# Designs tried in a protein design run: designed miniproteins, single chains, continued (3). Part 66

Each design is a single chain, and the fold is of that chain. pLDDT is the mean over its residues in the fold that is shown.

## One batch from the design tools (miniprotein)

Design m10287
Fold by ESMFold2-Fast:
Structure m10287 (fold): chain A 70 residues (1-70)
Amino acid sequence: SEQVQQLLEEIAQLEQQGKQVEAQIQQLLAQTEATGSPDEAARVRALADQGRQRLAGLREQTQKILEQLK
């Protein structure tokens, strides 16, 4: 089914986006360890937390699509 193929492609795109977000979170956390400014570290941690929320949302979308494929 073309519809099933489209859903599988969407899952693949979500997985790829998730890996990119994970890499960004890791880079942000490394920056917080390197910075000498507590204010800057707090701002970068907030961005990392937003990245984690986005990652959770992408994983939830993947799970919903997987449920539709049953």
Scores: mean pLDDT 83

Design m10288
Fold by ESMFold2-Fast:
Structure m10288 (fold): chain A 91 residues (1-91)
Amino acid sequence: SLLELFLEQLRLIWDRGQEAYEEALKAGLSVDDAAQKAKEIVIKALEEFYERSKDPNFQKFIQRLINNLKTRSAEEAMTLLHEVLLLIEND
């Protein structure tokens, strides 16, 4: 379903953010700097997903998520994205 594909894309974006966080930590960056890099990668990926999305409801959701992530600290932003993924139900 379109919802299943949407959720898969959100999960891949979150996983990419987590990978960036772990790589930054291994490179010797602070927790705060690693979280900031993860947040930036997630926001960029969501913006790209918004442009590729054809469903106006999914576009509105992505836009609201991007705005919420931008207004939060990097740690709070990553926590919010993870919680959103857990709350969405599949078809």
Scores: mean pLDDT 82

Design m10289
Fold by ESMFold2-Fast:
Order: sequence, then structure tokens, then C-alpha cells
Structure m10289 (fold): chain A 64 residues (1-64)
Amino acid sequence: DSELKEFIKKLDKKIKEIDKKIAELKEKLKKNPDDKKTQLELQILEGLKALLEGIKSFLEKKLK
């Protein structure tokens, strides 16, 4: 329903924001590959993105 569609839109927006940050962190790592803090942050965000994409996929199936 409309509330579920709005929630999916919010998830999509958050996933896109995480994607942008992942791209920024990857560029930062190209300049300093031994930056352990940036490496860890990248791994955390990639994991979070995978989780949110899974949730979005599940909800989209329920909407259809």
C-alpha cells in the first residue's frame, strides 16, 4: 500500500546515499591503501548496503 511504497522509497534513497559514500571511500583508499580506518568503514557500509538491499527486495515482493 501507499505507506509500504513510501518506506521502499526511503530505503532506496538510503541505499543510494550509502553507494555514494562507498564510492568516496574507495577513491580515498586509492590515495592511501593502508588507511585501516577507511578500510573498516568501507567494509561496514558494504555490509549495511547488502542488508538494506535484501530488505528492499523482500518488501518489493510483498507489494507485488
Scores: mean pLDDT 83

Design m10290
Fold by ESMFold2-Fast:
Structure m10290 (fold): chain A 59 residues (1-59)
Amino acid sequence: PLAEAIRDFLVEALGVDKETAERIAKEFEKNGGDLETLVRIVEKHFGKEAAEKVREMLE
């Protein structure tokens, strides 16, 4: 499932705990599942540096 893949990615990329990553992944899946949406959600929860890291890894 897409949410599971995003959860695992967030745990590895940002070092966040599995529960937090799963919550973010579900929010991402409900809100359209595109890269810009993921970057915005990460920025909201973890700040600009984390969002830039995610963008770099997924480009």
Scores: mean pLDDT 77

Design m10291
Fold by ESMFold2-Fast:
Structure m10291 (fold): chain A 83 residues (1-83)
Amino acid sequence: MEELRKAADELIAAAEAGDTKALKEAAEELAELIKKSEDERERAVLSTGTVIRLIGISLESDEETAKAALEAAKKILEAAKEA
């Protein structure tokens, strides 16, 4: 629970900072944690919330950061489906 939330917060912080490398690393970490999560409701709520926040950041960001944020959102949604 705490680990999944921490990974989501790190992903959002990287996206807000425009750090595309940290964003990709955080997205991979969160995706792996989502796939291993046994709580379907927590996984769904956190994944949905994170995706909405990433889309919001992409609208306010430069093109490179926006693309990375949208790719991260897609990765998070796919991980939630596979879990």
Scores: mean pLDDT 81

Design m10292
Fold by ESMFold2-Fast:
Structure m10292 (fold): chain A 107 residues (1-107)
Amino acid sequence: TDQANQLAQQGIRLVDQGNFDDAIRTIGQALSIDPNNPVVNSAVSYVTSRTVLQGNFDYSDRIIDVARQNGAPRGTIVGMQTIRDSTPQQQQDVRDTSLRNFDDLLS
């Protein structure tokens, strides 16, 4: 929905600013509104990629837990876990793909 899309956009901006705590909280809110929203799920993957690329696995684990608690689809959770276990090049590729998909899904 539009509200979930706006929260997903805000979460991406926050993670790009290095504000992982607020980004994870905001993504959790977006998921609680529309857990099956493809824009929200792309933003979840992007935020996960950013935490892993920064080497901050505590935030990676936290966003996976938040996504699970807020009803993210199983495919999204598996994708996030795959991002955690990927190489730096694969992490970059997933992040770039998630951003493109996110942009394409916005109206």
Scores: mean pLDDT 79

Design m10293
Fold by ESMFold2-Fast:
Formats: structure tokens, C-alpha cells, sequence
Structure m10293 (fold): chain A 81 residues (1-81)
């Protein structure tokens, strides 16, 4: 999706740490494989982008929070919740 790719590249442009840039790619791949609607994937990435824009020093913390949230949703779906 052009919109998803645009947001991912913008997030990566705000992050100087190559390991954190790799974590953005991992989150994007996990979102693509999650089966979530594209609109929800885009909303999550846009919210992450806005948080990082406000405080780039917390990019690693925000990436971890979004990964945990995604993992918890996938677990809930697997449990039929």
C-alpha cells in the first residue's frame, strides 16, 4: 500500500538509530501479516508517527508499546475474545 509505505518511510526518517529503523520494518511486516484491515494498520502507524514527531527520544519505547499491543490483539483473536 502506497499510504502504508509513505508513513513507514516518514517514521524511519525521524529515527537515526539503525536498530530502531529495523524495528519499524519488523512492526510493518507484523502488521501486514496480522490480517488487520489496512485502515487499522494505517491508523496505528499514523499514531506512532505523531508520537515520535512529538518526542523522537522515545521512539524505542513507542515501538515496543505498539508491538505489545499488536501481539495482545492477535492473542485475543486466537482465544476467541
Amino acid sequence: SPELEEVVEEIKSLIKNPLLQEEVDILYEDLLRSGLPEEEQLERLRELLEKIKKDPSKAGQYLLEYQIELAMELIKEALGL
Scores: mean pLDDT 86

Design m10294
Fold by ESMFold2-Fast:
Structure m10294 (fold): chain A 79 residues (1-79)
Amino acid sequence: TLELLKRLLEEPYKAAYETAVKEGKEAGEKVVEDAVADAEARMREAGASQETIDYLAEMIRKAGMEGVKKGEEERKKKE
């Protein structure tokens, strides 16, 4: 359960990081937006409460945006 939650946050971070390194900040931010929207849709389908959806969506967005930030820093070092 805790391992599943860790993976739920780690996957958006990694995807956003890799995209930001390769394609830049704006592309990484779009990956975060798409990941949040997908997660919200899945949680809604699973019958999660709106409070749970809002809370987890915020955590996913925070993890993904941290990935964008770290990816942008890495991209700048390569320029």
Scores: mean pLDDT 81

Design m10295
Fold by ESMFold2-Fast:
Parts: structure tokens; C-alpha cells; sequence
Structure m10295 (fold): chain A 56 residues (1-56)
């Protein structure tokens, strides 16, 4: 799943927590949807995956 792919990238050090927040902020801006950038890493990953899935 997209969520698992994002989580694996984070756990392997390919993406940082700050990069996840930046990606979520940009996805929120492009979609016009509210996002919670103060969330835990697991919740940032969930929000990003859900948002990207909703844009298909």
C-alpha cells in the first residue's frame, strides 16, 4: 500500500520527519484540504497516504 511504502521510506532513512511534514503541507495546499502537521509520524504518514489516494 502507499502508506506502507511511505513508512518504509521513513524507517530506512530515505525521508525524514521534516520532509514528511513538508510533503503533507504541499499535498494539503494542492488539494485544498486541511492537514494536521503537529501529528505523530504514524499520523503524518496516514494523512499523506489518504490524501494522495483521494486525488486519484
Amino acid sequence: SLEEMIRQAYESGIVSEDELRQALAEAGRLSGRAVDLSASVDELIRQLAELLESLR
Scores: mean pLDDT 82

Design m10296
Fold by ESMFold2-Fast:
Structure m10296 (fold): chain A 70 residues (1-70)
Amino acid sequence: MAALEEELERLYRIVRDAVKAMVEKGFSKETVLHLLESARISMEQILQGKGAPELIPLAEERIRELEAEV
């Protein structure tokens, strides 16, 4: 349980760093939002496959926070 939550937090930081780099490089808001949507779908699929669907709302909240920064 704790290990999976740590991996999600690590993945969140990777996605956030990628978003910041893309914005700094002048990528369009639409392209960045598309990346975030792909990350959200991937996280949901991983959590369902790992038998932890209860963590999906937390992952979605993390992605929504990043979307609000774009």
Scores: mean pLDDT 79

Design m10297
Fold by ESMFold2-Fast:
Structure m10297 (fold): chain A 58 residues (1-58)
Amino acid sequence: GLVDEAVERIIKIGEKYGWGDQGRFAARALRDHAAKMSDEQIERATDDILYSFERFAK
């Protein structure tokens, strides 16, 4: 589902840009809060996380 796809993308892109540990923490936080979030909020949070990893890539 949307949450599982978002979690997978966050972990993969985090590892790609040198933020593997941060990606795992962000993915867990998203999964833990997903029940209180709309699909739009999940997508926005995912995009913000991925943008941060790319912008601050090591």
Scores: mean pLDDT 84

Design m10298
Fold by ESMFold2-Fast:
Structure m10298 (fold): chain A 98 residues (1-98)
Amino acid sequence: SLGERALELARDAVRDGERAVELGKEALETGDLHVAIAAAIIGIGAITSGELAVRLARKALESGQASREDAEEAIRLGERGVRLGEEGIELAMKALKK
């Protein structure tokens, strides 16, 4: 269902966002350009998946293809994935400025 797809994308966004933050912190500590680039790419992916998850969750709720509970969870996780992706990119950009 559309609601199941939204929740899956939201969970993926959180995992990718957490990975982007991890790699961004590593790049900042080590000065590794390749790690910084990886953090930025993964962070962009987390933002894209998180934003898509939020859009799909709202559509699923409006069309009756998701429970309110599942849609609200997908929105919360999707928004978290976006925030983590943005944090990972910010850390990567700080590493690249060294």
Scores: mean pLDDT 90

Design m10299
Fold by ESMFold2-Fast:
Structure m10299 (fold): chain A 65 residues (1-65)
Amino acid sequence: MISKQVAAMISLIAWELEGEIGGIRKENGALVITVRKRSPVLEETLELTKEMLKSLGKKLEVRYE
């Protein structure tokens, strides 16, 4: 259940932010997103993703290239 929700979330983020995201991976129950380029759409998406993951008992970690 949780894994399917995380996979769907990753797919949506990767599609929407193809130019801004350098990589997405899972590490110790946290979703790790590497940012290549910052944009307002990226910031909004990251805030929404953080709240969704929090509701699932998961954590979001953001790294910049």
Scores: mean pLDDT 71

Design m10300
Fold by ESMFold2-Fast:
Structure m10300 (fold): chain A 64 residues (1-64)
Amino acid sequence: SSPQDFIREYARQKGVSFDPELINALLQAVGDNLPLLTGLMDQIIAESNGQRNISLDTLRDLRN
């Protein structure tokens, strides 16, 4: 298993998928801090307003 696999499975359990660019950006933003990672993923999912496929652009919008 990899950190990328953790993110994919977490997203799948929440009923969404993240593109590979978003997964890489999440890992770069939080490093190995799992509480920050899960919190940021939950925020991104909430802000996606029911979209199943979530892209890097969602993360860009949230950082401003």
Scores: mean pLDDT 79

Design m10301
Fold by ESMFold2-Fast:
Structure m10301 (fold): chain A 76 residues (1-76)
Amino acid sequence: ESLELPVQLIEKGRELRRLGKETGDIELVKRGTELALEGIDLMLIGAPPEMIEPLEAEKERIRREGEEDIEALRKA
């Protein structure tokens, strides 16, 4: 129950980002990244202290990868 929505947001975000990369659609990559970050933010709300650092690290990685994907599409 408590993980259903965050997991769905992360999975949908990954799918949109994948589709955006395949079609060259920067807006889909942006939306996919935002959706995945929203899922991580929901996980952080109820996270125990030992999970905060790894979740924040994952959030930073998702953000960085999204920026890299957008930059690659702009250069293509």
Scores: mean pLDDT 81

Design m10302
Fold by ESMFold2-Fast:
Structure m10302 (fold): chain A 97 residues (1-97)
Amino acid sequence: MEEFKEKVRKEIAELKEMIANGEYESEEEKAFLEMIRNGVSDEELREWLREQGLSESAIEAALFVKRLIRAKSEEEQDKLIEEILKKIAEIAGKEPP
């Protein structure tokens, strides 16, 4: 039950550490993380991601990652993870009545 939340928290913590240390695996990753660090708006980030050729679903996933990185507490991160899991369940037709 907690394995997915813990994995996402670890990945976000690693991304935050990479941002703090200036460590990147690609120029695109560097640009994306720098935009998040510099506090660009969701609209500006969406426009840039579209210019990179990302699909609308990939853009929404990237914005979700931005929200996770910007979350100030583990409680805020957990709520965001629960929200996306609920959306995935709804799309999969596993919505509780």
Scores: mean pLDDT 69

Design m10303
Fold by ESMFold2-Fast:
Structure m10303 (fold): chain A 77 residues (1-77)
Amino acid sequence: MSDEERIQALLSLPRHAAIQLAREGLLNSRREEVRRIAAETLVRIGGPEARAALEEVLKESRDEASRRAAEEALKRL
């Protein structure tokens, strides 16, 4: 399954569920693919809830790659 297909699957969920799953993927995954999909999903959702999810990743994550992905996603909002 492509990144785009996975992003579209998340975007088919209710907005709050998509944001929660993307936030959890970005916080908890060690896989670059999951971080990339999660960050892009949050950018495409946009708005204050997506921004809040990215800010939470910056506060809670110990993983530099996840923090970098969240920081870059925030710049695109």
Scores: mean pLDDT 84

Design m10304
Fold by ESMFold2-Fast:
Order: C-alpha cells, then sequence, then structure tokens
Structure m10304 (fold): chain A 105 residues (1-105)
C-alpha cells in the first residue's frame, strides 16, 4: 500500500501541475469553473488514496490540505479573483502534497 500511496500522490501532483498550466493558458475561464476543477481533482486524489489502502494519517493530511485549498478557492470565487491568485493557491497545494509525499517515502 505504501508504493501505491506514493504512486497516487505522484499522479495527483502531476494532474494538479497540468491543471495549473491549463488555467494559466485559459485566463478567461470563470473563476468558479477553475475552482471547481481543482476541488474535483483533490476529491479524486482522496478517493484514490482510500481505495489504495493508504494509512489513515496520510488520508487525513490530504483531506486537511483539500479543506484549506477549497476554502481559499471559495473565497477566490466570491471575490472574482485573478487567474494569478488561483494559480498561487494551486502552487501552494502542490507544494504541500510534495512535502507529504516526501514524508511517506
Amino acid sequence: SKAKTIEVLEEGIEQLRRLKEYIAANPDLPVEEKASAVKSLLASIIDRLEQAGAEEEVVEKVKKIAEETNKKLDEAAEKKASTEEVIKIVEETIEKLRKLKKEVE
């Protein structure tokens, strides 16, 4: 399960990186759509970690990262934040997941 947990985190980080590039290339997308895409991807990562039999502590840490990110994304959507602000939220989330992956390794 440890190897599968690392694999899911690596794939999730790469998917977030690609989504960040997509958001940067499409600045005119509604902020709500950008936020929804990031939230959906984080929910998918959590589901995949649970299905992979990841340690409860790891799943809870990812859920906490997702909750913090989702709160920032909701605030960004409410204030019609810039593409740059949304990208910053995604980059901070990627960094937190990379640190968690290193702890699991």
Scores: mean pLDDT 90

Design m10305
Fold by ESMFold2-Fast:
Structure m10305 (fold): chain A 72 residues (1-72)
Amino acid sequence: SMEETEKAMLKFAEYLASKYPYGEKFVKVVQEVMKLKKEDEEKAKEYAKKKSEEISKIDPQLGEKLLKMVEL
């Protein structure tokens, strides 16, 4: 269900905030992607791609995970 997906994403966002110095910024990006996905899936994908490219300059694995989240 959508509620279970939201809970899983929020739990993952909290994990990122606890493990990485920039995790709080990544959490905000994940929350924005979740919000956009409910309103417009194409805008969510465009936003995730742009932020993934920015994050990948710091951590390529986190950038890839963000893209996979929007594909869900």
Scores: mean pLDDT 72

Design m10306
Fold by ESMFold2-Fast:
Structure m10306 (fold): chain A 65 residues (1-65)
Amino acid sequence: SPRDEYDRLLKEAEDLFQKSTDPQVQAQIGLTVSSALDTMILYGYEAGTKKLREGLERVKALEAQ
């Protein structure tokens, strides 16, 4: 379900935050999670899940450099 996918991505964000040693990467994860939460509250789990997924993909791309 969209809720289960949201919860899965939220845990992935938490794990990525805990493993990161870069404060800028940690800040970007925090902003991504906050933006996705606001989107989920206003527009539902599907919209929040999409926002969270896209944000985490951007963070992972930056960390992989």
Scores: mean pLDDT 84

Design m10307
Fold by ESMFold2-Fast:
Structure m10307 (fold): chain A 95 residues (1-95)
Amino acid sequence: MEELKKEIEEAVKQLLEEGKITPEEGEKLREILLKALEGDPEAQAELLVFQIEQQGKESVESLTDEQIEEFLKKVKEEFGEEGAKKVKEQIEKLR
């Protein structure tokens, strides 16, 4: 676990140095990744939301409504109702 935490810190630092994320986004991502590693379903859902944001609007727009519904069903099964709601809200913001 300590090795994974160090790798997460290094990955966040690299994204910050490349200008792909802001310092505020980097701190949020670090907190989410650490909680997700500890098995927090809400943090795992927030990490998924962050990944969707990073892939951008084009990736979400390329998905059919059926693919989005199937994806949200899987998110609900893995991360619960609250996690599925957060992911759905993020997808709706990008569409």
Scores: mean pLDDT 69

Design m10308
Fold by ESMFold2-Fast:
Structure m10308 (fold): chain A 85 residues (1-85)
Amino acid sequence: MREEIEELIRELEELIEELEELLKNKDLPADVRQQAEELIRKARRTIEGARKVLDSDEVTLRVALKEMRELIREIRELIEKMKEI
């Protein structure tokens, strides 16, 4: 579980970099740009929170894992949308 969270932290960091690259290199609609910026902020907060709970109990780790997986799904959906613009 802890190692799974560490893997998801790395995945979120890679997804943030991909979102930032798309924001830099694509001429995106304002609403899509705003959505990407919001997800980057949310992902950074989630990574910080996850790092703080790595040494916590299994219940706390399970909640963090679920929240991170949901966020990764949201970010991947947005990246796919941004790539088709």
Scores: mean pLDDT 84

Design m10309
Fold by ESMFold2-Fast:
Structure m10309 (fold): chain A 61 residues (1-61)
Amino acid sequence: SKALGDQYFAQALERLDAGDYDGAARLLQLSHLYGGGDPAVQSGMMLRMMAEGSTVTVDFP
């Protein structure tokens, strides 16, 4: 559901702020799967995670 996706998106932001880029990437994947968040913001977050050294690939269905 979108509400669950929005919750995962919020958790991804918290992980990103904590420097847990791998955890943030995983939560962003779950957020996308459930239709949460703003696509432009999600793209920006993913790009930042990659730039900060995250090696986790976000797999969108």
Scores: mean pLDDT 69

Design m10310
Fold by ESMFold2-Fast:
Structure m10310 (fold): chain A 80 residues (1-80)
Amino acid sequence: STKEEVEELKKRFLKMAKRRIEEMKAAGASEEEIRERMKQMIDSFVQELKGVYNLSDEELEEVRKELEKELEKIIEEAMK
């Protein structure tokens, strides 16, 4: 189902984002640079979901909020 496919894509996105955060930190990126990159990645992901799965604006906003919350936790943990 579309919902199951979206959940799988979200899970893959978070794994990729976590690796990218770790790579950026290792390269000496600031927290601000990491946060900006993560915002760009979320924007691209949400646009892809809109184009491929034709999700409603409400569904896209829910996905965005979920990803933002999870990435905030990952960034906070990585920047300790």
Scores: mean pLDDT 86

Design m10311
Fold by ESMFold2-Fast:
Structure m10311 (fold): chain A 107 residues (1-107)
Amino acid sequence: SAARLERVREEAARLAEEARRRAEAAGLPEEAVRALEAVVGALVYRLSLEGREEEARRLAETADFDTLIDRLAELERERIAATDAPEEEKKRALEKLEELVRELRAA
């Protein structure tokens, strides 16, 4: 599993860098470029850990920024809901996620 985790991290970083280069080439502001790189990296990492490497690659290469944010937020809401944590902790995690989504959309 350690070798698989390293491979997943390397591919997530590579696809995030490719997305960053595309955003820079399109003339997006630095803040938007950084937000896109972070979202692509996180989304590819999450989907690849779930064995969904083909979906991760397709989304990273073809999806618009809003679609990437929505998909990452959906996966995080599902993860928080599935967590065996107190309801107050889950509520705080969801509130932080909604704040992050608003910040990413504003970039």
Scores: mean pLDDT 79

Design m10312
Fold by ESMFold2-Fast:
Structure m10312 (fold): chain A 78 residues (1-78)
Amino acid sequence: SSELEAWRKIAKYSKDPDERAKALYKVAMEDPSLEVRLIALKELAESEASEEVKKEYLEKLAQEDPDPRVRELAKKLL
């Protein structure tokens, strides 16, 4: 969708750490490619956003992501 394409661009190019973290979270939740979702999750954990913001998104991914592999990786990164 055009919304997912926008989130992918923000995740790749935004200089705002909070905006980038939100975009990485959206990509990790919604991208049709499992490989892209796992990369987005890893980039989110390594991003420049505050530990509090990263923890909130990782907790949501651990609980809500449709793929158990994404959920398990998010749990390990918490």
Scores: mean pLDDT 86

Design m10313
Fold by ESMFold2-Fast:
Structure m10313 (fold): chain A 95 residues (1-95)
Amino acid sequence: DRAEVIAALRRAIAAGEPRLEKALKNLSEEEKKEIEKEAKELAELVLRALEGDEEAKKKLAEKEAELLKNRENYTEDQLIVLGYEFYRYLVRLLE
């Protein structure tokens, strides 16, 4: 159920808030903008893939492979902010 998924994502966002506040203090404004952009693009790809867009499914697989290869290029704080912004955008798109 879509409503149950949205509720679960909102709970995850709320639970992550203290870690988000700490992580945001360690990032520059430019890093925040780049992460927000990446999170939004990822959320839009996930929504399209869930709706049956085969091209979006392919791009998601490519982004997953890229993130795994470039894992060492991300700090823990950058990943925390990316995850939070991704969930926030996904909730917004699902509403």
Scores: mean pLDDT 77

Design m10314
Fold by ESMFold2-Fast:
Structure m10314 (fold): chain A 97 residues (1-97)
Amino acid sequence: MKELWQKIIEAAEAGDVETVAELLASLDPSVTVEELKEAIETGGGLEAIKYAAKAALYELEGKKEEAWKYFAEAQKIAFPETPDELVEKVLEELKKK
């Protein structure tokens, strides 16, 4: 899992949408490469995916606070109109569980 997320980060930093979509599709066979390409393009592009992949990697390392911070950054890039207050409330709810 860590190696897969690291490859996604590297491909996203290289601007390789095809490789990112293929790697993400390998995690969930219910989603097609084409659907993931559309989601990447509409959901803040490779920048949002890069931060989401970093969040997943930190979660696997047990660094939950860092994982949540990177997830929040991905959310803000994908949905730039999301208020900081809403992001902070979501992170506090996640801490409660």
Scores: mean pLDDT 69

Design m10315
Fold by ESMFold2-Fast:
Structure m10315 (fold): chain A 89 residues (1-89)
Amino acid sequence: KKTYDLSDEEVLELIQERLIREIEWLLEKGEMSEELAEAAIEAIRNGEATDALTEAMRKIAELLSDPEIGKELFERILKGEDVRPVLEK
């Protein structure tokens, strides 16, 4: 069901910070190229959907595929519920 417990700006800021951190971690681990990481970060900052962002999101989704954390976060987002308790964990 549709709610707006978080504003679009708050959601974008939380997502941007989380995604950038995950991208940086994958870059350090050697799981993502510098070119892909930079292009994805730029797309996140601009709020634009690009192929680079889609590819980076796939890498992040693999990390968020943890059944306890990833699924709970995903379900809360779909329900429009506050995700802060999951993100603060």
Scores: mean pLDDT 60

Design m10316
Fold by ESMFold2-Fast:
Structure m10316 (fold): chain A 94 residues (1-94)
Amino acid sequence: SAQDELALRAHQAYALAAFFEAAGDAESARRAREVYDRLLSQLSPEDQARLEAAKPAIEAHVREQWAALSPEEQARMRALAHRSLAALEAWLAA
């Protein structure tokens, strides 16, 4: 459903913000947070509450995954994350 897609995209935007914060990319983290805030405002109160409850787990998962990566894997994940952010921004603008 459209609501399920919005909730999924909001979750993805939050995970990207957490990723860029862990990776030291403050500007991309800010952009991901802006996407997250705009998507969050479109969610039902129930979906907003569910996402809020999920934040600590998202942050922990992202930090653990980042810490486990080699430098080569970190470079690949940064590239993928930038593409994912651009795709979310394009989807939100459509």
Scores: mean pLDDT 89

Design m10317
Fold by ESMFold2-Fast:
Structure m10317 (fold): chain A 77 residues (1-77)
Amino acid sequence: TVEKLKKLVEEGAKNMIEAGADEKIVEEGKKKALEYINQGKYLEAASALVQAAIDSGNSAAIQKAGETAGGILKTAR
């Protein structure tokens, strides 16, 4: 469901911030991902979170973003 996908995005963003990623970068990525979820663009939503983690330069956040991206793609099927 769209609700479950949005929850995964919000939870993933929180996990990335807790891992030490820059909050501003992660919040921008979260905003883009939620916009893509509303448009039915699930690959783009997953990619937005991964890109935010990469832009943050934090390896732990990149791992968390990857886990969240996988969750989004599994749920969207």
Scores: mean pLDDT 83

Design m10318
Fold by ESMFold2-Fast:
Structure m10318 (fold): chain A 88 residues (1-88)
Amino acid sequence: SFTLTPGQTYALTITGNLSRDQMQALGNQFRALLNANPGVTDVSATVDSDGTVTLTFTVTDAAGAQAALDQIRALAAQNNLTVTFTQL
């Protein structure tokens, strides 16, 4: 488990054995989940040439941010993706 702190910026790195186009589509869904949930701001999403999705966000409310992360983890798990969490 990890603790989300208001005012801190975090990164999620999402990897798997899907095509780049599939990872880009999922990256768009992950970004939408972050943007739709309260408690996060400054949301960025990128997909590199290898299909790795990187999401960055700043926490404004820990509970809302945790809800967004739970949704992302659930979607990633449904697609057999690995999620790595890093504090920036």
Scores: mean pLDDT 84

Design m10319
Fold by ESMFold2-Fast:
Structure m10319 (fold): chain A 75 residues (1-75)
Amino acid sequence: MSTGEIVGALTRKAAELAGPRAAGEFGRLLLELLDQGKSVRDATREAVEEMVKRGLITEEQGRELLALADELLAS
């Protein structure tokens, strides 16, 4: 699976969990962190931490996004 496909899948999951505004910000943060040279796993972790700090997702929703990232990276 390509990095773009993983970002797309994670952004769709964020929309399902927390709505389109949260998904848009999450996708933006992921792409920014990836552009900084972070791995998909580290970018996802840091984006989730920022989203929880901003109150855009819950800690539980963040754990679901991290679990999906780990599943997609294992395929």
Scores: mean pLDDT 86

Design m10320
Fold by ESMFold2-Fast:
Structure m10320 (fold): chain A 70 residues (1-70)
Amino acid sequence: MENRFSPSSVTLTALTGEEASAPVTRIFSDGSSETFEFVVPAQSTAGTTVYRITGSDGNVLTVTLNTLAR
């Protein structure tokens, strides 16, 4: 069986500058999915940022976000 990151709440480190919410969906091999909402800086250029998210249950998820503007 695969373990899912399914906490009651998550903690995300605060971002700087203009921010916009962005959903990230993770799909597991059994076809189930989880969606997380993150605040990302609004940018006019492409950038990649890595975040660590800690759930209320103690699970940690590392997410790489690509902020795009072309």
Scores: mean pLDDT 49

Design m10321
Fold by ESMFold2-Fast:
Structure m10321 (fold): chain A 80 residues (1-80)
Amino acid sequence: SSAKRMESVKKQSDAAITNVDMLIKNNAPVALLQSMKTVLQGLIDVAESLKPDNPDESDTVIKKLQDAIAKVDAQIKKLS
């Protein structure tokens, strides 16, 4: 079901965001940060596909993932 897929995306998104925070804390190389941006964008794409049936939950997840991408972009800029 769409709701079950949304719960899966929420759990994967929370794990990916936790990983982003860990990579930033440990001053991970730009290459790993770029890889995480790809993962976060993939999760946004899945959440967007679920939006017609789960608009509020999808919007919440997308916002969290966009905030994580902004943190990654800020860290890459700092390291460059």
Scores: mean pLDDT 89

